Designed miniproteins, single chains. Designs and how they scored, part 52

Each design is a single chain, and the fold is of that chain. pLDDT is the mean over its residues in the fold that is shown.

## One batch from the design tools (miniprotein)

Design m1791
Fold by ESMFold2-Fast:
Structure m1791 (fold): chain A 65 residues (1-65)
Amino acid sequence: TSLEVGRILLMAGELIERGVAATISIEDGTIVIRTDGTPEQVELAREAARRFRERTGLPEVRLEV
């Protein structure tokens, strides 16, 4: 939906701002972030996801390595 597209773009912005190379998808209504699995990228992705949740009020963003 248009709302889901907007959420992906907001999530992408938080990742890009932090220099995270990641894939974003929606799986069963949940935003999923996949990184290269390095500890640095995982930590930055967690910060990006936390900021996204603070801004949107969404309860779940899933981070996969």
Scores: mean pLDDT 79

Design m1792
Fold by ESMFold2-Fast:
Structure m1792 (fold): chain A 58 residues (1-58)
Amino acid sequence: SLRGAAAALLDSEIEGLSPEQAANRASRHGVSKRTVLRLIREHGSYTGAAQALLARSR
């Protein structure tokens, strides 16, 4: 779920994981790793990427 992927990104930011590790965790929730990595780059943070995923779940 997009909410699950967003939660995984927030957890990854707290844990200080690399973008690849954060994207791998989030992709287990049904979002492509490529999409997650793109959102991290576009928003400059895992929190920003998570907010973008939550906006898409509306």
Scores: mean pLDDT 80

Design m1793
Fold by ESMFold2-Fast:
Structure m1793 (fold): chain A 90 residues (1-90)
Amino acid sequence: SEELARLAEAAERGEREGEELAKKAKSEEELFELAKEAAEKFANAPTLEEAAYWHGLAAALMKKLSSEQAQKLSEEMREAILAGIARLEA
């Protein structure tokens, strides 16, 4: 469907832009903060298309983190995702 195609395109755009942001990061701490911001925007996205974009961007940034930082962000992201899902089910 056109909707599924738009969501896929948004996710791909997010992933590409996330890879470019990762290249601009001057430290692992900056990379972690960028990934955290993307995860928070994913959790609070007002539309599915925006959620797909931020999901792609967060995923690209997380791939560049150390295993320790990726685990830490994954724990924080889980809480945000669960809160977002709870809102959708209310």
Scores: mean pLDDT 79

Design m1794
Fold by ESMFold2-Fast:
Structure m1794 (fold): chain A 79 residues (1-79)
Amino acid sequence: MEEVRKLMDEALQAAEAGDFDTALEYFKKAMEKIKELPESSEKATLWVAGQLLLIGTLLDHGDEEGLKRFNELVKEVSK
């Protein structure tokens, strides 16, 4: 949990500084750490929040992966 929060905080700081590549790297690392957590509502909440932040950062950078990840997230929460 704490390591995920630290990675998310570092990603947000990088995004605020305009360093989108570094922000994307930290968000991706945070998502990998979330996958290692036991199944719980907290894990699900962090996964959705992390995906939304990553998608937003990708879209701000003009990366097509952002739209693809958004569509995949919608599928995961729908069924």
Scores: mean pLDDT 74

Design m1795
Fold by ESMFold2-Fast:
Structure m1795 (fold): chain A 64 residues (1-64)
Amino acid sequence: MFSEEQEKALEEADRLAAGEVLRRQEAGETLSNEEAKEIAVRHALELAPELSREEIMEAIDKTG
């Protein structure tokens, strides 16, 4: 289970990832669900580098 600080970092990372996906789609890019998840994982690792890729991926899959 994530700490309060980690949960806030993941929430902020999700917002940043959504913004990047939107900007890239507005620029004419077609992003797969896998590419969108990779963007989310990258932002999460930047804000919470102590978390593993597996923990971040599980959190993304659980929330949809």
Scores: mean pLDDT 78

Design m1796
Fold by ESMFold2-Fast:
Structure m1796 (fold): chain A 56 residues (1-56)
Amino acid sequence: SQVQQLFDEMVQVMNEAAAQMAKSKSPEEQKDIARKTAEEVERLLAQARAAEQAAA
């Protein structure tokens, strides 16, 4: 399902964020990674909600 694909993408986004966080050397970089990760997760959640509403 489209929802399953979006969930898989969310897992990949979180894994990439964890890798970037491990490589980061400053609190500023870590804050930027966290902000971008949160924005991407919110985007994917919005897409999942819209897909469920469209399918109903």
Scores: mean pLDDT 81

Design m1797
Fold by ESMFold2-Fast:
Structure m1797 (fold): chain A 108 residues (1-108)
Amino acid sequence: SEREERIERARQLLDRYLGKDAKEAAKTPVDILALAEVIERYRDKPIDEQAYYLYGALRALRSDKTPEEILAELKAEMDRIGFTPEQREAALEGARDVLELREKLEKE
């Protein structure tokens, strides 16, 4: 089916970008599709900037907390690590996008 083909393409994309960590990063079909769409959405950004969108998305997918709690904790973590304002905003955008995509895909 088109859905099964879409999931397989998403898995291949995650394997390319995350290698051995792909299976740990996204285990459900919904998370696989959501994470792959975040990667594709930001593929035209500089590669160093892409890393920050992906960082935010991965941190969001690893949490079982509310979106508000995830974003608050991510902000605090990035401040402690010393992310620039631009890096912080990119990571927050990636986190928001993956959470919104997860919610949308779960309702399909």
Scores: mean pLDDT 83

Design m1798
Fold by ESMFold2-Fast:
Structure m1798 (fold): chain A 91 residues (1-91)
Amino acid sequence: MKLFIEVEIEEERLPDGSVKVTITIRLLDENGNVVKELKVELVLPGSLSEEERLREAGIAALEKLIEEAGEWFEPEVVEKMRKTLEEERAA
């Protein structure tokens, strides 16, 4: 099956100075139908740079994708995603 992945990232600065990052991941089939939607929310310190927040958000999104949508991918693709996650966490 041919899958397309769409990712939306939204940031909201909270009154305490922290940043709420909302990541929405959609898996679409060849006809453009949404077959799976995942949403992850993180509250990160406002002291983090935009680059650091995007890295943390990316790690959380990849973890969520593997955990809740791994069945939609071939085993080889899931292993590549896990390896990417390990490399990002080690950096």
Scores: mean pLDDT 79

Design m1799
Fold by ESMFold2-Fast:
Structure m1799 (fold): chain A 55 residues (1-55)
Amino acid sequence: KEKIRDSLKLVTDPAKKQAYEEALNNPALTKEAISAAINKASSVEELKANLAAAA
């Protein structure tokens, strides 16, 4: 999760950054689940939905 957290410092989209931070703070979500949700998402809304479903 640390490598993903470091990547957040380079993200300029505030909505996308918020979605990633919520996922990283969720102990039920694994690094693999977060990465899969990001890779599946084509929009910020889809990313948030995928992260919520994975939790």
Scores: mean pLDDT 68

Design m1800
Fold by ESMFold2-Fast:
Structure m1800 (fold): chain A 84 residues (1-84)
Amino acid sequence: RGEALNHLALGLGYKKEGDELFEAGEYDEAIDAYDKAELHYEKAQEIFTELGDTEEALKARRDMEDVAVQSLRAAIEIVLAKQQ
């Protein structure tokens, strides 16, 4: 349980870092931060699933999906900038 909460905290920290980098136009760095957030949310989801904490596991999975979408948005911005 404590390990899963630590992974959630790290995931949230990296997500916030990614959001700040995205706002600054640092899309490559934002993707790196979002990828780290996704990994930590995935670890939290695995641990909550093993504990039988289905609600927390589903929340962690959704947070993982949210940062994956943000990483994709950053990648789209990079592609669009390179095609100008």
Scores: mean pLDDT 83

Design m1801
Fold by ESMFold2-Fast:
Structure m1801 (fold): chain A 96 residues (1-96)
Amino acid sequence: SELVEKAKKLLEEAEKLLRRARELFRELLKDPLDEELLKKLEETLDEMEEILKELKELVKQTDDPEVKKLYLEGEELLGIGRILVAMAKLLYEKNK
């Protein structure tokens, strides 16, 4: 279905953003006080949240269980992104 294909593309973009978030987090482990890297990590999370809003709108348009499944997978990825940002902020506070 067209909505399933749109949901798959949105989930793929969320997966790419989570990979970027993990890379930024690894760099922050080397320099926990790098405010520019922390800002980029927070901006990456904001982009993930926008993708999940789009996925949520697709769920409203169809009763297709595959679209709902893809949305829930996206919510899990966003949850991981939120944990990475929270950990980065704690690391910043510990090292300042």
Scores: mean pLDDT 90

Design m1802
Fold by ESMFold2-Fast:
Structure m1802 (fold): chain A 67 residues (1-67)
Amino acid sequence: EVPEERIKEAAEKLGISEETARKILKLAYELYKQGKSYEEIAKEIEKKFGIKLSKEEVRFLIELASG
């Protein structure tokens, strides 16, 4: 479970709802654990949520999700 404060930080940084941020954080971390690159993770998030992320933003999200 990702702490609520980290979900809020992701939501504020990306300009999205906390509910969407929670889903994105979970997806990003799962794909990272599967060995996906930051580019592949960004593409999957864009495909599912319509949000375009840089590699730096994906790295930030994974750091938030992993602690």
Scores: mean pLDDT 83

Design m1803
Fold by ESMFold2-Fast:
Parts: sequence; C-alpha cells; structure tokens
Structure m1803 (fold): chain A 84 residues (1-84)
Amino acid sequence: MHPLEKGLAERYGVSEEEIRELIRSFIPEVLANPGKHEELAERFVEEIEKKFGVKIPESQRKALILGLKYLFKEIEENPELFEE
C-alpha cells in the first residue's frame, strides 16, 4: 500500500479502497504518457473533487500535485509495485 493512498483517505475522509481504485485507473495513462505527469496529477485531483464531493484548497492542491508527480514517477519506474 502506497503512503499517499492512506494519507489522501485520512485527509479527505474518503475510503482508502476508493482512492486505491482511482490510482489504479490512472496507472495505464501514467505508463502510456511519460512526461505528462503534471497534467495527469491535475486531472487526478479534479477526479477526487468530483467523485468525493470535496474541494481541495489551492495550497493543498500544489502539495498534492507534487506528491502525485512523485507517485506517478514511481509507477513508471516500478509498475509491479502497484499491480498487487
């Protein structure tokens, strides 16, 4: 389990499993689109806001995008860690 999944679930009061499912749905796009991690991270934040009915403050959005960019790089380098 990636630390970001638990952190997002705890912070926004949403299901950890639902966050995990959302991350898994982005894995194919992350792998297919090297160099577009920032665009994908912004889309992921929008999907969290839409799916869970939450509004992420601008300051937290910047930190979350940075964290997601690190996660997406980790997925690109080690995709097997996210298939389980």
Scores: mean pLDDT 73

Design m1804
Fold by ESMFold2-Fast:
Structure m1804 (fold): chain A 86 residues (1-86)
Amino acid sequence: MEELGVGRGNQVAASFRLFGVDISTSQVVEVLEKLTGVKISDSDLPYLWSYLTKALKNPEELIEAITEIAGVPRELARRAVDRILS
């Protein structure tokens, strides 16, 4: 029960970490809010993949937001976005 609750909305951040981007769920929320202009509440965390799908329509903006918020090199963010798009 507790592990399932902690995993809420964590799948997007976990995917980025798998591809070398050290990013938290809170930082993923910040990235997606910046790109979509929508405020993401705790109740919206299960829908992070939907917000990510919209952000992936403009991958260059997504890469820039990740580099700014996660503090990673742009090339690393670009690689992670490319892997998620694949």
Scores: mean pLDDT 74

Design m1805
Fold by ESMFold2-Fast:
Structure m1805 (fold): chain A 65 residues (1-65)
Amino acid sequence: AGAALSEAIREARKRVPDDPTAQLTPEEEALIRRVTSGTLGEVVLHEARQNPRVVVEGLRLFAER
């Protein structure tokens, strides 16, 4: 699970333009908590706070599987 999500986020980085001003929304945070659990959820949330657009696109790609 964690490896597949990390792979999806890496793929998203190639597709989504960098936006360092983007902020993680409460809806996106809730989605991350639903898709991930335990320590993995905390790690993904930490990454999402730094790169919210990339992580959200990664979750979309992960859900497609």
Scores: mean pLDDT 71

Design m1806
Fold by ESMFold2-Fast:
Structure m1806 (fold): chain A 105 residues (1-105)
Amino acid sequence: ARAAALQARLRAAFAAADLDGDGVVTLAEIEELAARVGQPSPELQTVLNAMLAAHGAPPLPDDGVVTPADVRAFQEATREPVVDGVLDDDTKRGILTFLQVYGQP
């Protein structure tokens, strides 16, 4: 049950990041999601929460908005080298790689 629930969450995160629905997640789509920090984006929250769950970390607040403080908590939980509350190029590439490895159907 736990493994199946995590896998379903990872597939949902891949689908949320696949903004054009072509079955491929690109860096451009991750960059578009990153631009939504501080704005309503259930897709960005879904992606970050799936990665947090995979790292055994608690989810972000269920408000549909990813704030800079939420990004900082994400960076701390995923052990990113820079914890500044910004989805920088290294963080965006990390998200892309994670979804390509674990989120594929």
Scores: mean pLDDT 79

Design m1807
Fold by ESMFold2-Fast:
Structure m1807 (fold): chain A 69 residues (1-69)
Amino acid sequence: LREVAERNWKKGEEYEKKAKENPETQKDYLNMAVNYYRSAAIAARAAGDEERAKQFTEKANEYQKKLNS
């Protein structure tokens, strides 16, 4: 469970970085980052880590709002 949360978090960071490096396809990469942060939040909550789950959920919500703008 903790390993799954960490892997999804790392993937979220990877796609966040790709979004910054590729302005032309930024929205696609941000959408991927949102999905991975949401998966990381679910895995963190399943592992009993409510604080991390909240942080990942807030980060996913921030990028989701950016996608809707």
Scores: mean pLDDT 82

Design m1808
Fold by ESMFold2-Fast:
Structure m1808 (fold): chain A 90 residues (1-90)
Amino acid sequence: EIEELGLQVMGHILEAARAILQGDFEKAAQHANDALPLVQQLGKLSGRYDLAQKAIQHLQQAAQAALQGDAESALEHLQKAAEHVKQILE
């Protein structure tokens, strides 16, 4: 179900953000990366390929920023990914 996949993606984004706030940048990057195949599947099921691609790009940037210790950039990219996922679910 599209809704179930969307909730799983949002769950990973929230856990990534929490990990950043706790200073666990490796865990944040792991959660962002774990969301990637779910967003790809969400794009296929919804037909919203452009929004899924934008969300994937932001998740990849969030993971990279997290591994560099850039909490502000990582959180900004996680927020943008969440916005695109929300648009797919609407």
Scores: mean pLDDT 90

Design m1809
Fold by ESMFold2-Fast:
Structure m1809 (fold): chain A 75 residues (1-75)
Amino acid sequence: SAEARELARAAADAVRTTLFVDGGSLGDAYNLAAQRAREIGERFRDDLELAEEAGRLMQEGVDALVAEYAAAQAA
């Protein structure tokens, strides 16, 4: 759904900002991702399919960002 995609995108954008703008650690990024995952779960507590879709899209975004960060560290 559009709402699930928007929440997943917002979570991924926050993680990107933490890693590439604010100079945060991977630990900071994972803590933020976990917090956003809890917020998504609470938002869709009555709709498991939407919670799963949003969580999956967020995880895909975070995994891609971690891969970009690892590539940057390998320099």
Scores: mean pLDDT 82

Design m1810
Fold by ESMFold2-Fast:
Structure m1810 (fold): chain A 78 residues (1-78)
Amino acid sequence: SIEELVKRGEEVLEEGTKLAKEYVRKHFPEEAEELIKQLEEHRAKLIEKFREMAKTDPEAAKKALERLEQEIKEAKAL
């Protein structure tokens, strides 16, 4: 369903955002709070856009999500 696809997208974006927050805290500790706020705001906008894509082209949304999931797995392996 579209709801399941959107939920999966939210979970993947949450995982990616968590990794980005950890990176920011480690490498930019003095700017971390401001950068984390920007990352969270960006995530919120991305999920809105993903929800719209899931409604208009579910197949393209699924392919985009699978690519993002793969990129996150590869980033974790480094």
Scores: mean pLDDT 81

Design m1811
Fold by ESMFold2-Fast:
Structure m1811 (fold): chain A 117 residues (1-117)
Amino acid sequence: SMDERLAEIEQKLRNGELLSPEELAFWLSAPEINPEVLQTFLQNTEPEEFARLLSEAMGLPYESSEGKVYPLEVLKDVEKLLKLSLVEVAASLTHHAREGTDPETLLEILQKFLTGK
């Protein structure tokens, strides 16, 4: 079932296991995403790998650029957020997850970015 597959993907994320692009796309399309699972995933993944995985999962362009980290004030401003490259958003989210930013804020930023692209 859909719920069983989501539970299996969440277990992989909690364990720091590698996701396929298909598994990430399926999880990101879920009606309810656990913010703590996202935070754990971001803490355990490298920025460049996350950017490549998102590019493949969501069909977004992968631009080869330096993954500049932006402050939360920029990421929480939707107009500024949507001007950032996938690599910059991936670098910023993984950085802020490791700095202890709350899971709900990380999920909101990711969802706003993906919805606006």
Scores: mean pLDDT 83

Design m1812
Fold by ESMFold2-Fast:
Structure m1812 (fold): chain A 57 residues (1-57)
Amino acid sequence: MDETLERVSERIYNSVANGEDVLGPETARQVRELFAEGRGGDKLHEAVEKGLKEAEK
């Protein structure tokens, strides 16, 4: 499995679904939307990476 993307995505998705301030509000919203649609591929990867950078800030 894609441990990096899948694991990080699950953490971010769960945090966003619970309304936690893990990522910026805009990034969290985008990630949640991508999961809801089941469309992610490149867009999900980009959103996750951007969210990680925001969280590190």
Scores: mean pLDDT 60

Design m1813
Fold by ESMFold2-Fast:
Structure m1813 (fold): chain A 64 residues (1-64)
Amino acid sequence: ARTYEVIYGGEPAKVTLTKDGVTGEASGEAGKNFIKAATEAIKKYGEEAYKLAVKYLSAAEKAA
């Protein structure tokens, strides 16, 4: 598991990604919606959704 510190919609979010889903703490709706959507996608689509989430969170963390 790895924790990413990112900004979604101008609000800070701390997101922990695992093979089983996403957990985290988000101050805004954009971050909360991402956590929900990513967890659902990983549960339904597995490794492909996990890889996409890693790529997205890594890019967001570097842009923050």
Scores: mean pLDDT 74

Design m1814
Fold by ESMFold2-Fast:
Structure m1814 (fold): chain A 80 residues (1-80)
Amino acid sequence: SMAEFEAAMRRLQELAAHILAHGTPEQQQQFLQLVQQAEQRLQAVIAEAKAKGWSFEELVARLTEVIRELIAQLEELIAS
């Protein structure tokens, strides 16, 4: 849902702010790499949605999944 997507985006923004303010140089470098990889995945999802004629609801669900994976990766990063 859009509410789930918005909640995920808020959590991502909180984690990004935390890493940029309190992360080590190594954590900041890994953060940038993970964000770049997520950007590539988001572009692939959008391209597939256009090619297959996905509904808006299906597109939002798939984008939310990518953002949730990034959040999990960032939470692992700050726990290390």
Scores: mean pLDDT 88

Design m1815
Fold by ESMFold2-Fast:
Structure m1815 (fold): chain A 66 residues (1-66)
Amino acid sequence: GDGKELAKKAAELYRENATSEEAAELAKQAFDEAGGGDPSKAGKVIMEEGGLSGAEAAGVLATAGR
C-alpha cells in the first residue's frame, strides 16, 4: 500500500485547512493503509511522514471520523 504517501497528503491538507471532506477521505485511507484500522499505528505514521505533533495527528484522525 501507499499508506505513508496518504498519511503525508492528509497531514498537508490538515495544515493548509483544506475542506473537511478531502482531509477526512485521505485520513480514512491513511488509517486503513498505514494503521490497519489501529488509530495508534495510523497516528504514528501521520506524525512520522507528515511531520506533525501528536495533537495535530489526533486532529487528522478525528477528521476521518466525520
Scores: mean pLDDT 67

Design m1816
Fold by ESMFold2-Fast:
Structure m1816 (fold): chain A 73 residues (1-73)
Amino acid sequence: MEALEEGLRAAREGRAEEGVRALSAGGDDIRAGIAAGLAGIALGVGKIAGDPEFAAEGVRRAAEAGLEGRLDL
C-alpha cells in the first residue's frame, strides 16, 4: 500500500513520472501493479498530447482507485 500512497503524493505535486515510478516499485501489490499500468497509459497520452495536467490527473486517479480498493480482480 505504500507504493499507492507515494504515487498519489507525487501526482498531487504534479510529478507524474515520479508517481508512475513509485507505483511500479510496488511489484508484489496487485493494486499497485494495476495502478502503475493505468498511470503509465495516462502519462504516455499526456506526453503525446503535450498535456502534463492530464498526465498528473491520470496518475492521481489511478493511485486513488487502488487505495479505495477499486482495482481488485
Scores: mean pLDDT 77

Design m1817
Fold by ESMFold2-Fast:
Structure m1817 (fold): chain A 90 residues (1-90)
Amino acid sequence: MSHEEVKKLFEKNFDLALKSYRAMKNENMAFTILKSTALTQVGRMHKAGMSKEEILEMLEEFLKKAREAGVPQEKLDEIREEVLKLIESL
């Protein structure tokens, strides 16, 4: 599978996570699932052979879409910090 095909699969996974976030009535649960999904996808992207640079590009696109979907900036910053910490350990 090409890196481009892998990237599209993860973009779809993030889009599904954002759709779920917007549909959930429980904001705390929705955020917990969104953050868990982001961390899980970072590990899977790395295992699939994506570079740290490609993973960061995917994260920034996801965070941009999440902001547009109404996720508060404080929560986006929390996801970014946790993901950056995870990437540094890869």
Scores: mean pLDDT 79

Design m1818
Fold by ESMFold2-Fast:
Structure m1818 (fold): chain A 68 residues (1-68)
Amino acid sequence: MAEEARRLAEEAKNATSPDEVERIKQRLAELTGIKVEDIDLAMENGGKTLAQLAEVIARGLEDAAARR
């Protein structure tokens, strides 16, 4: 759900431990259906932090839900 992705984005902003970062990546991957490796690639390609990427995903899911 888009709201869950937004919640993960907020958690990502405050995540400092590797375990928290990995958990958030896994949750985002499950929510979006993409692999953690693809999330890492998107961060590297776009030069974005996990929090920024999670916000983009949350907005995308909200837009998709609003269109449907």
Scores: mean pLDDT 74

Design m1819
Fold by ESMFold2-Fast:
Structure m1819 (fold): chain A 100 residues (1-100)
Amino acid sequence: SELDEMVEKAKAYIESNFPKEVAEILIEGLDKMLEVVKESLENNESLETLKKKLQEIVDETRKRLEELAKKLNLPESVLREAISYLEVAAGELLELYEEQ
């Protein structure tokens, strides 16, 4: 599936470009987004509802990353890059959903 291929490529990028603890949180967020997209395809969910669900996962993951950044004294740039990457991934999943 193009969705599975996109997520696998995203996971590989994350594992290569972020600290392990940041990568684990990002990968969990990606897995949750993929699950929601697959469920939305099965249920013929509206794009508006899917977008809201993906945004909730992004927001939850952001909070987890912010807590981790405080705990580990991570550079602000790492947090910003991690959140940006997750937002881009959410956008790519929405684009693939619209093509179905």
Scores: mean pLDDT 88

Design m1820
Fold by ESMFold2-Fast:
Structure m1820 (fold): chain A 69 residues (1-69)
Amino acid sequence: SMSLMQQHRDLGIQFRQQGRFRQSIVHFQRSLDIDPMDIDSSTNFLSSSVQVSIQRRQGTLSDQDRQTT
């Protein structure tokens, strides 16, 4: 059961390293659903959210009228 949290955290880190921040957020969110006290998942979730915002401004032309930061 706990290993599933670690698997999602690891996948999130891998997607983040590949620049796939939207996919990384999904996995970090899943990890936090299992263990909300995991500091690594929480920190990486927040960092990846910032990176998604940066990507939207710099290279992704997705229509983002109102961002929840």
Scores: mean pLDDT 74

Design m1821
Fold by ESMFold2-Fast:
Structure m1821 (fold): chain A 61 residues (1-61)
Amino acid sequence: SEYVEKAVELLRQLGFSDEEIEYALKNGKADIDPSLRVSEAKDRKEAAVILIGGALRREKE
């Protein structure tokens, strides 16, 4: 999907590993507050989940 593909590309450009991206794709629908910003993430995995979660929400239309 276009939004998820763009989010994955952005994560790779930011230096995220394939493992971190796979974790985010698997957990992007987790119960994370949709108002959370990437800057508020506790670690790299959570930052990736926030970015992917945002992309997945935009696709639900």
Scores: mean pLDDT 71

Design m1822
Fold by ESMFold2-Fast:
Structure m1822 (fold): chain A 68 residues (1-68)
Amino acid sequence: SAEVEARLRELAARIRAGEISGAEALQELHDIAVRHGLSEEELAALLQRHLGLSPEEARATARVVLGL
C-alpha cells in the first residue's frame, strides 16, 4: 500500500540520518507490520527495497520484528 511504502521510506531516511536507534526502528517496523497485517515474506521484501538489506538479512530481520 502507499501508506506502507511512505512509512518505510520515512523510516529508512531516519535510519540513514542517524535520527533513530535500532530498537526504535524495530518498534516502528513492528507497528507497521501489525497495522497492515504484513506477512514475513511481505515484510522481508519491503526491508530489501527500502533498507537495502540482503534477502537473508531481510528475512532474519522480519522474523525478529514479527516475534518469530
Scores: mean pLDDT 87

Design m1823
Fold by ESMFold2-Fast:
Structure m1823 (fold): chain A 92 residues (1-92)
Amino acid sequence: AMRAIAASVLRHHGVAVTAEELTDEDVELAMRLLGLELQKAVAQAIIQQAQRLLPSADPARQQQLQQLIADAQALRAQADADTAALLAQLRA
């Protein structure tokens, strides 16, 4: 099951492989890529929800929400950088 998921993730990133051709290293790399995509999705959901709450929040809550947005934006940027590094490793 994990190899089939890994092959699907790698194909999504342009690598033409079958589950049976994957090494354990390829599976690990693919699962790391999947984790980064999920991390980005969670960060984006946090940003959107915090932005929706911001206009009606009191000043203390506004500061907390602004910090949460900043932290989530940093998390998203790091996940993008890590994804690019892993894809470069895979294509080398």
Scores: mean pLDDT 84

Design m1824
Fold by ESMFold2-Fast:
Structure m1824 (fold): chain A 107 residues (1-107)
Amino acid sequence: SLEEIQKLADEIFSILDELIKNPNMPLEEVKERIAKFNELLDKIIAMAPESIQPEIKELRDKINELVEKMLEALEKGDTEKFIQLAKEISEVVSKIIDLVLKAFYEQ
């Protein structure tokens, strides 16, 4: 449902905002938040029609690459890079959500 997608999206953006505001969060806590982020994002993706799954897969693969780079930045203490990557992840997530929402409105 649209309400379910919006609720999941709000929770995802809340996690990303928390990471951006707390760039010195312990690695273990960041990993727990990323695990929840992945769970919520995969739930939104599962609601998408088969017709847009290839486009979503490309964006999801991009998020996976950005998450790996973000964790590497955290381990190196690169706070500026960590924040930049978290913001870039947020932009790619917004593209996935827009694709899913448009597919529901065009039915």
Scores: mean pLDDT 88

Design m1825
Fold by ESMFold2-Fast:
Structure m1825 (fold): chain A 87 residues (1-87)
Amino acid sequence: SPRERAIARIQRSRAAFLDYVDSLISQVTNPEARARLEALRARTEAEIDRLIAEAPTMEASELLARYQELLDRALAEINAILRAMVP
């Protein structure tokens, strides 16, 4: 179904996103920035998992739109954290 395909797409994107954040955490030497990235990772993972759990109540288009909003906010926060580390 369209919903099953949307869930599968979100799960693949989730795995790629978490791998990306883990690679950033491994490269960051500033403890404060590391803690902020770890907190963001945990929050974003929980938000995505909640969205997937709520998927049966949503149409595929709404599910994908909510996921994109979540991802866009997370990426913006990552960029803000990384910019704050540049002298």
Scores: mean pLDDT 88

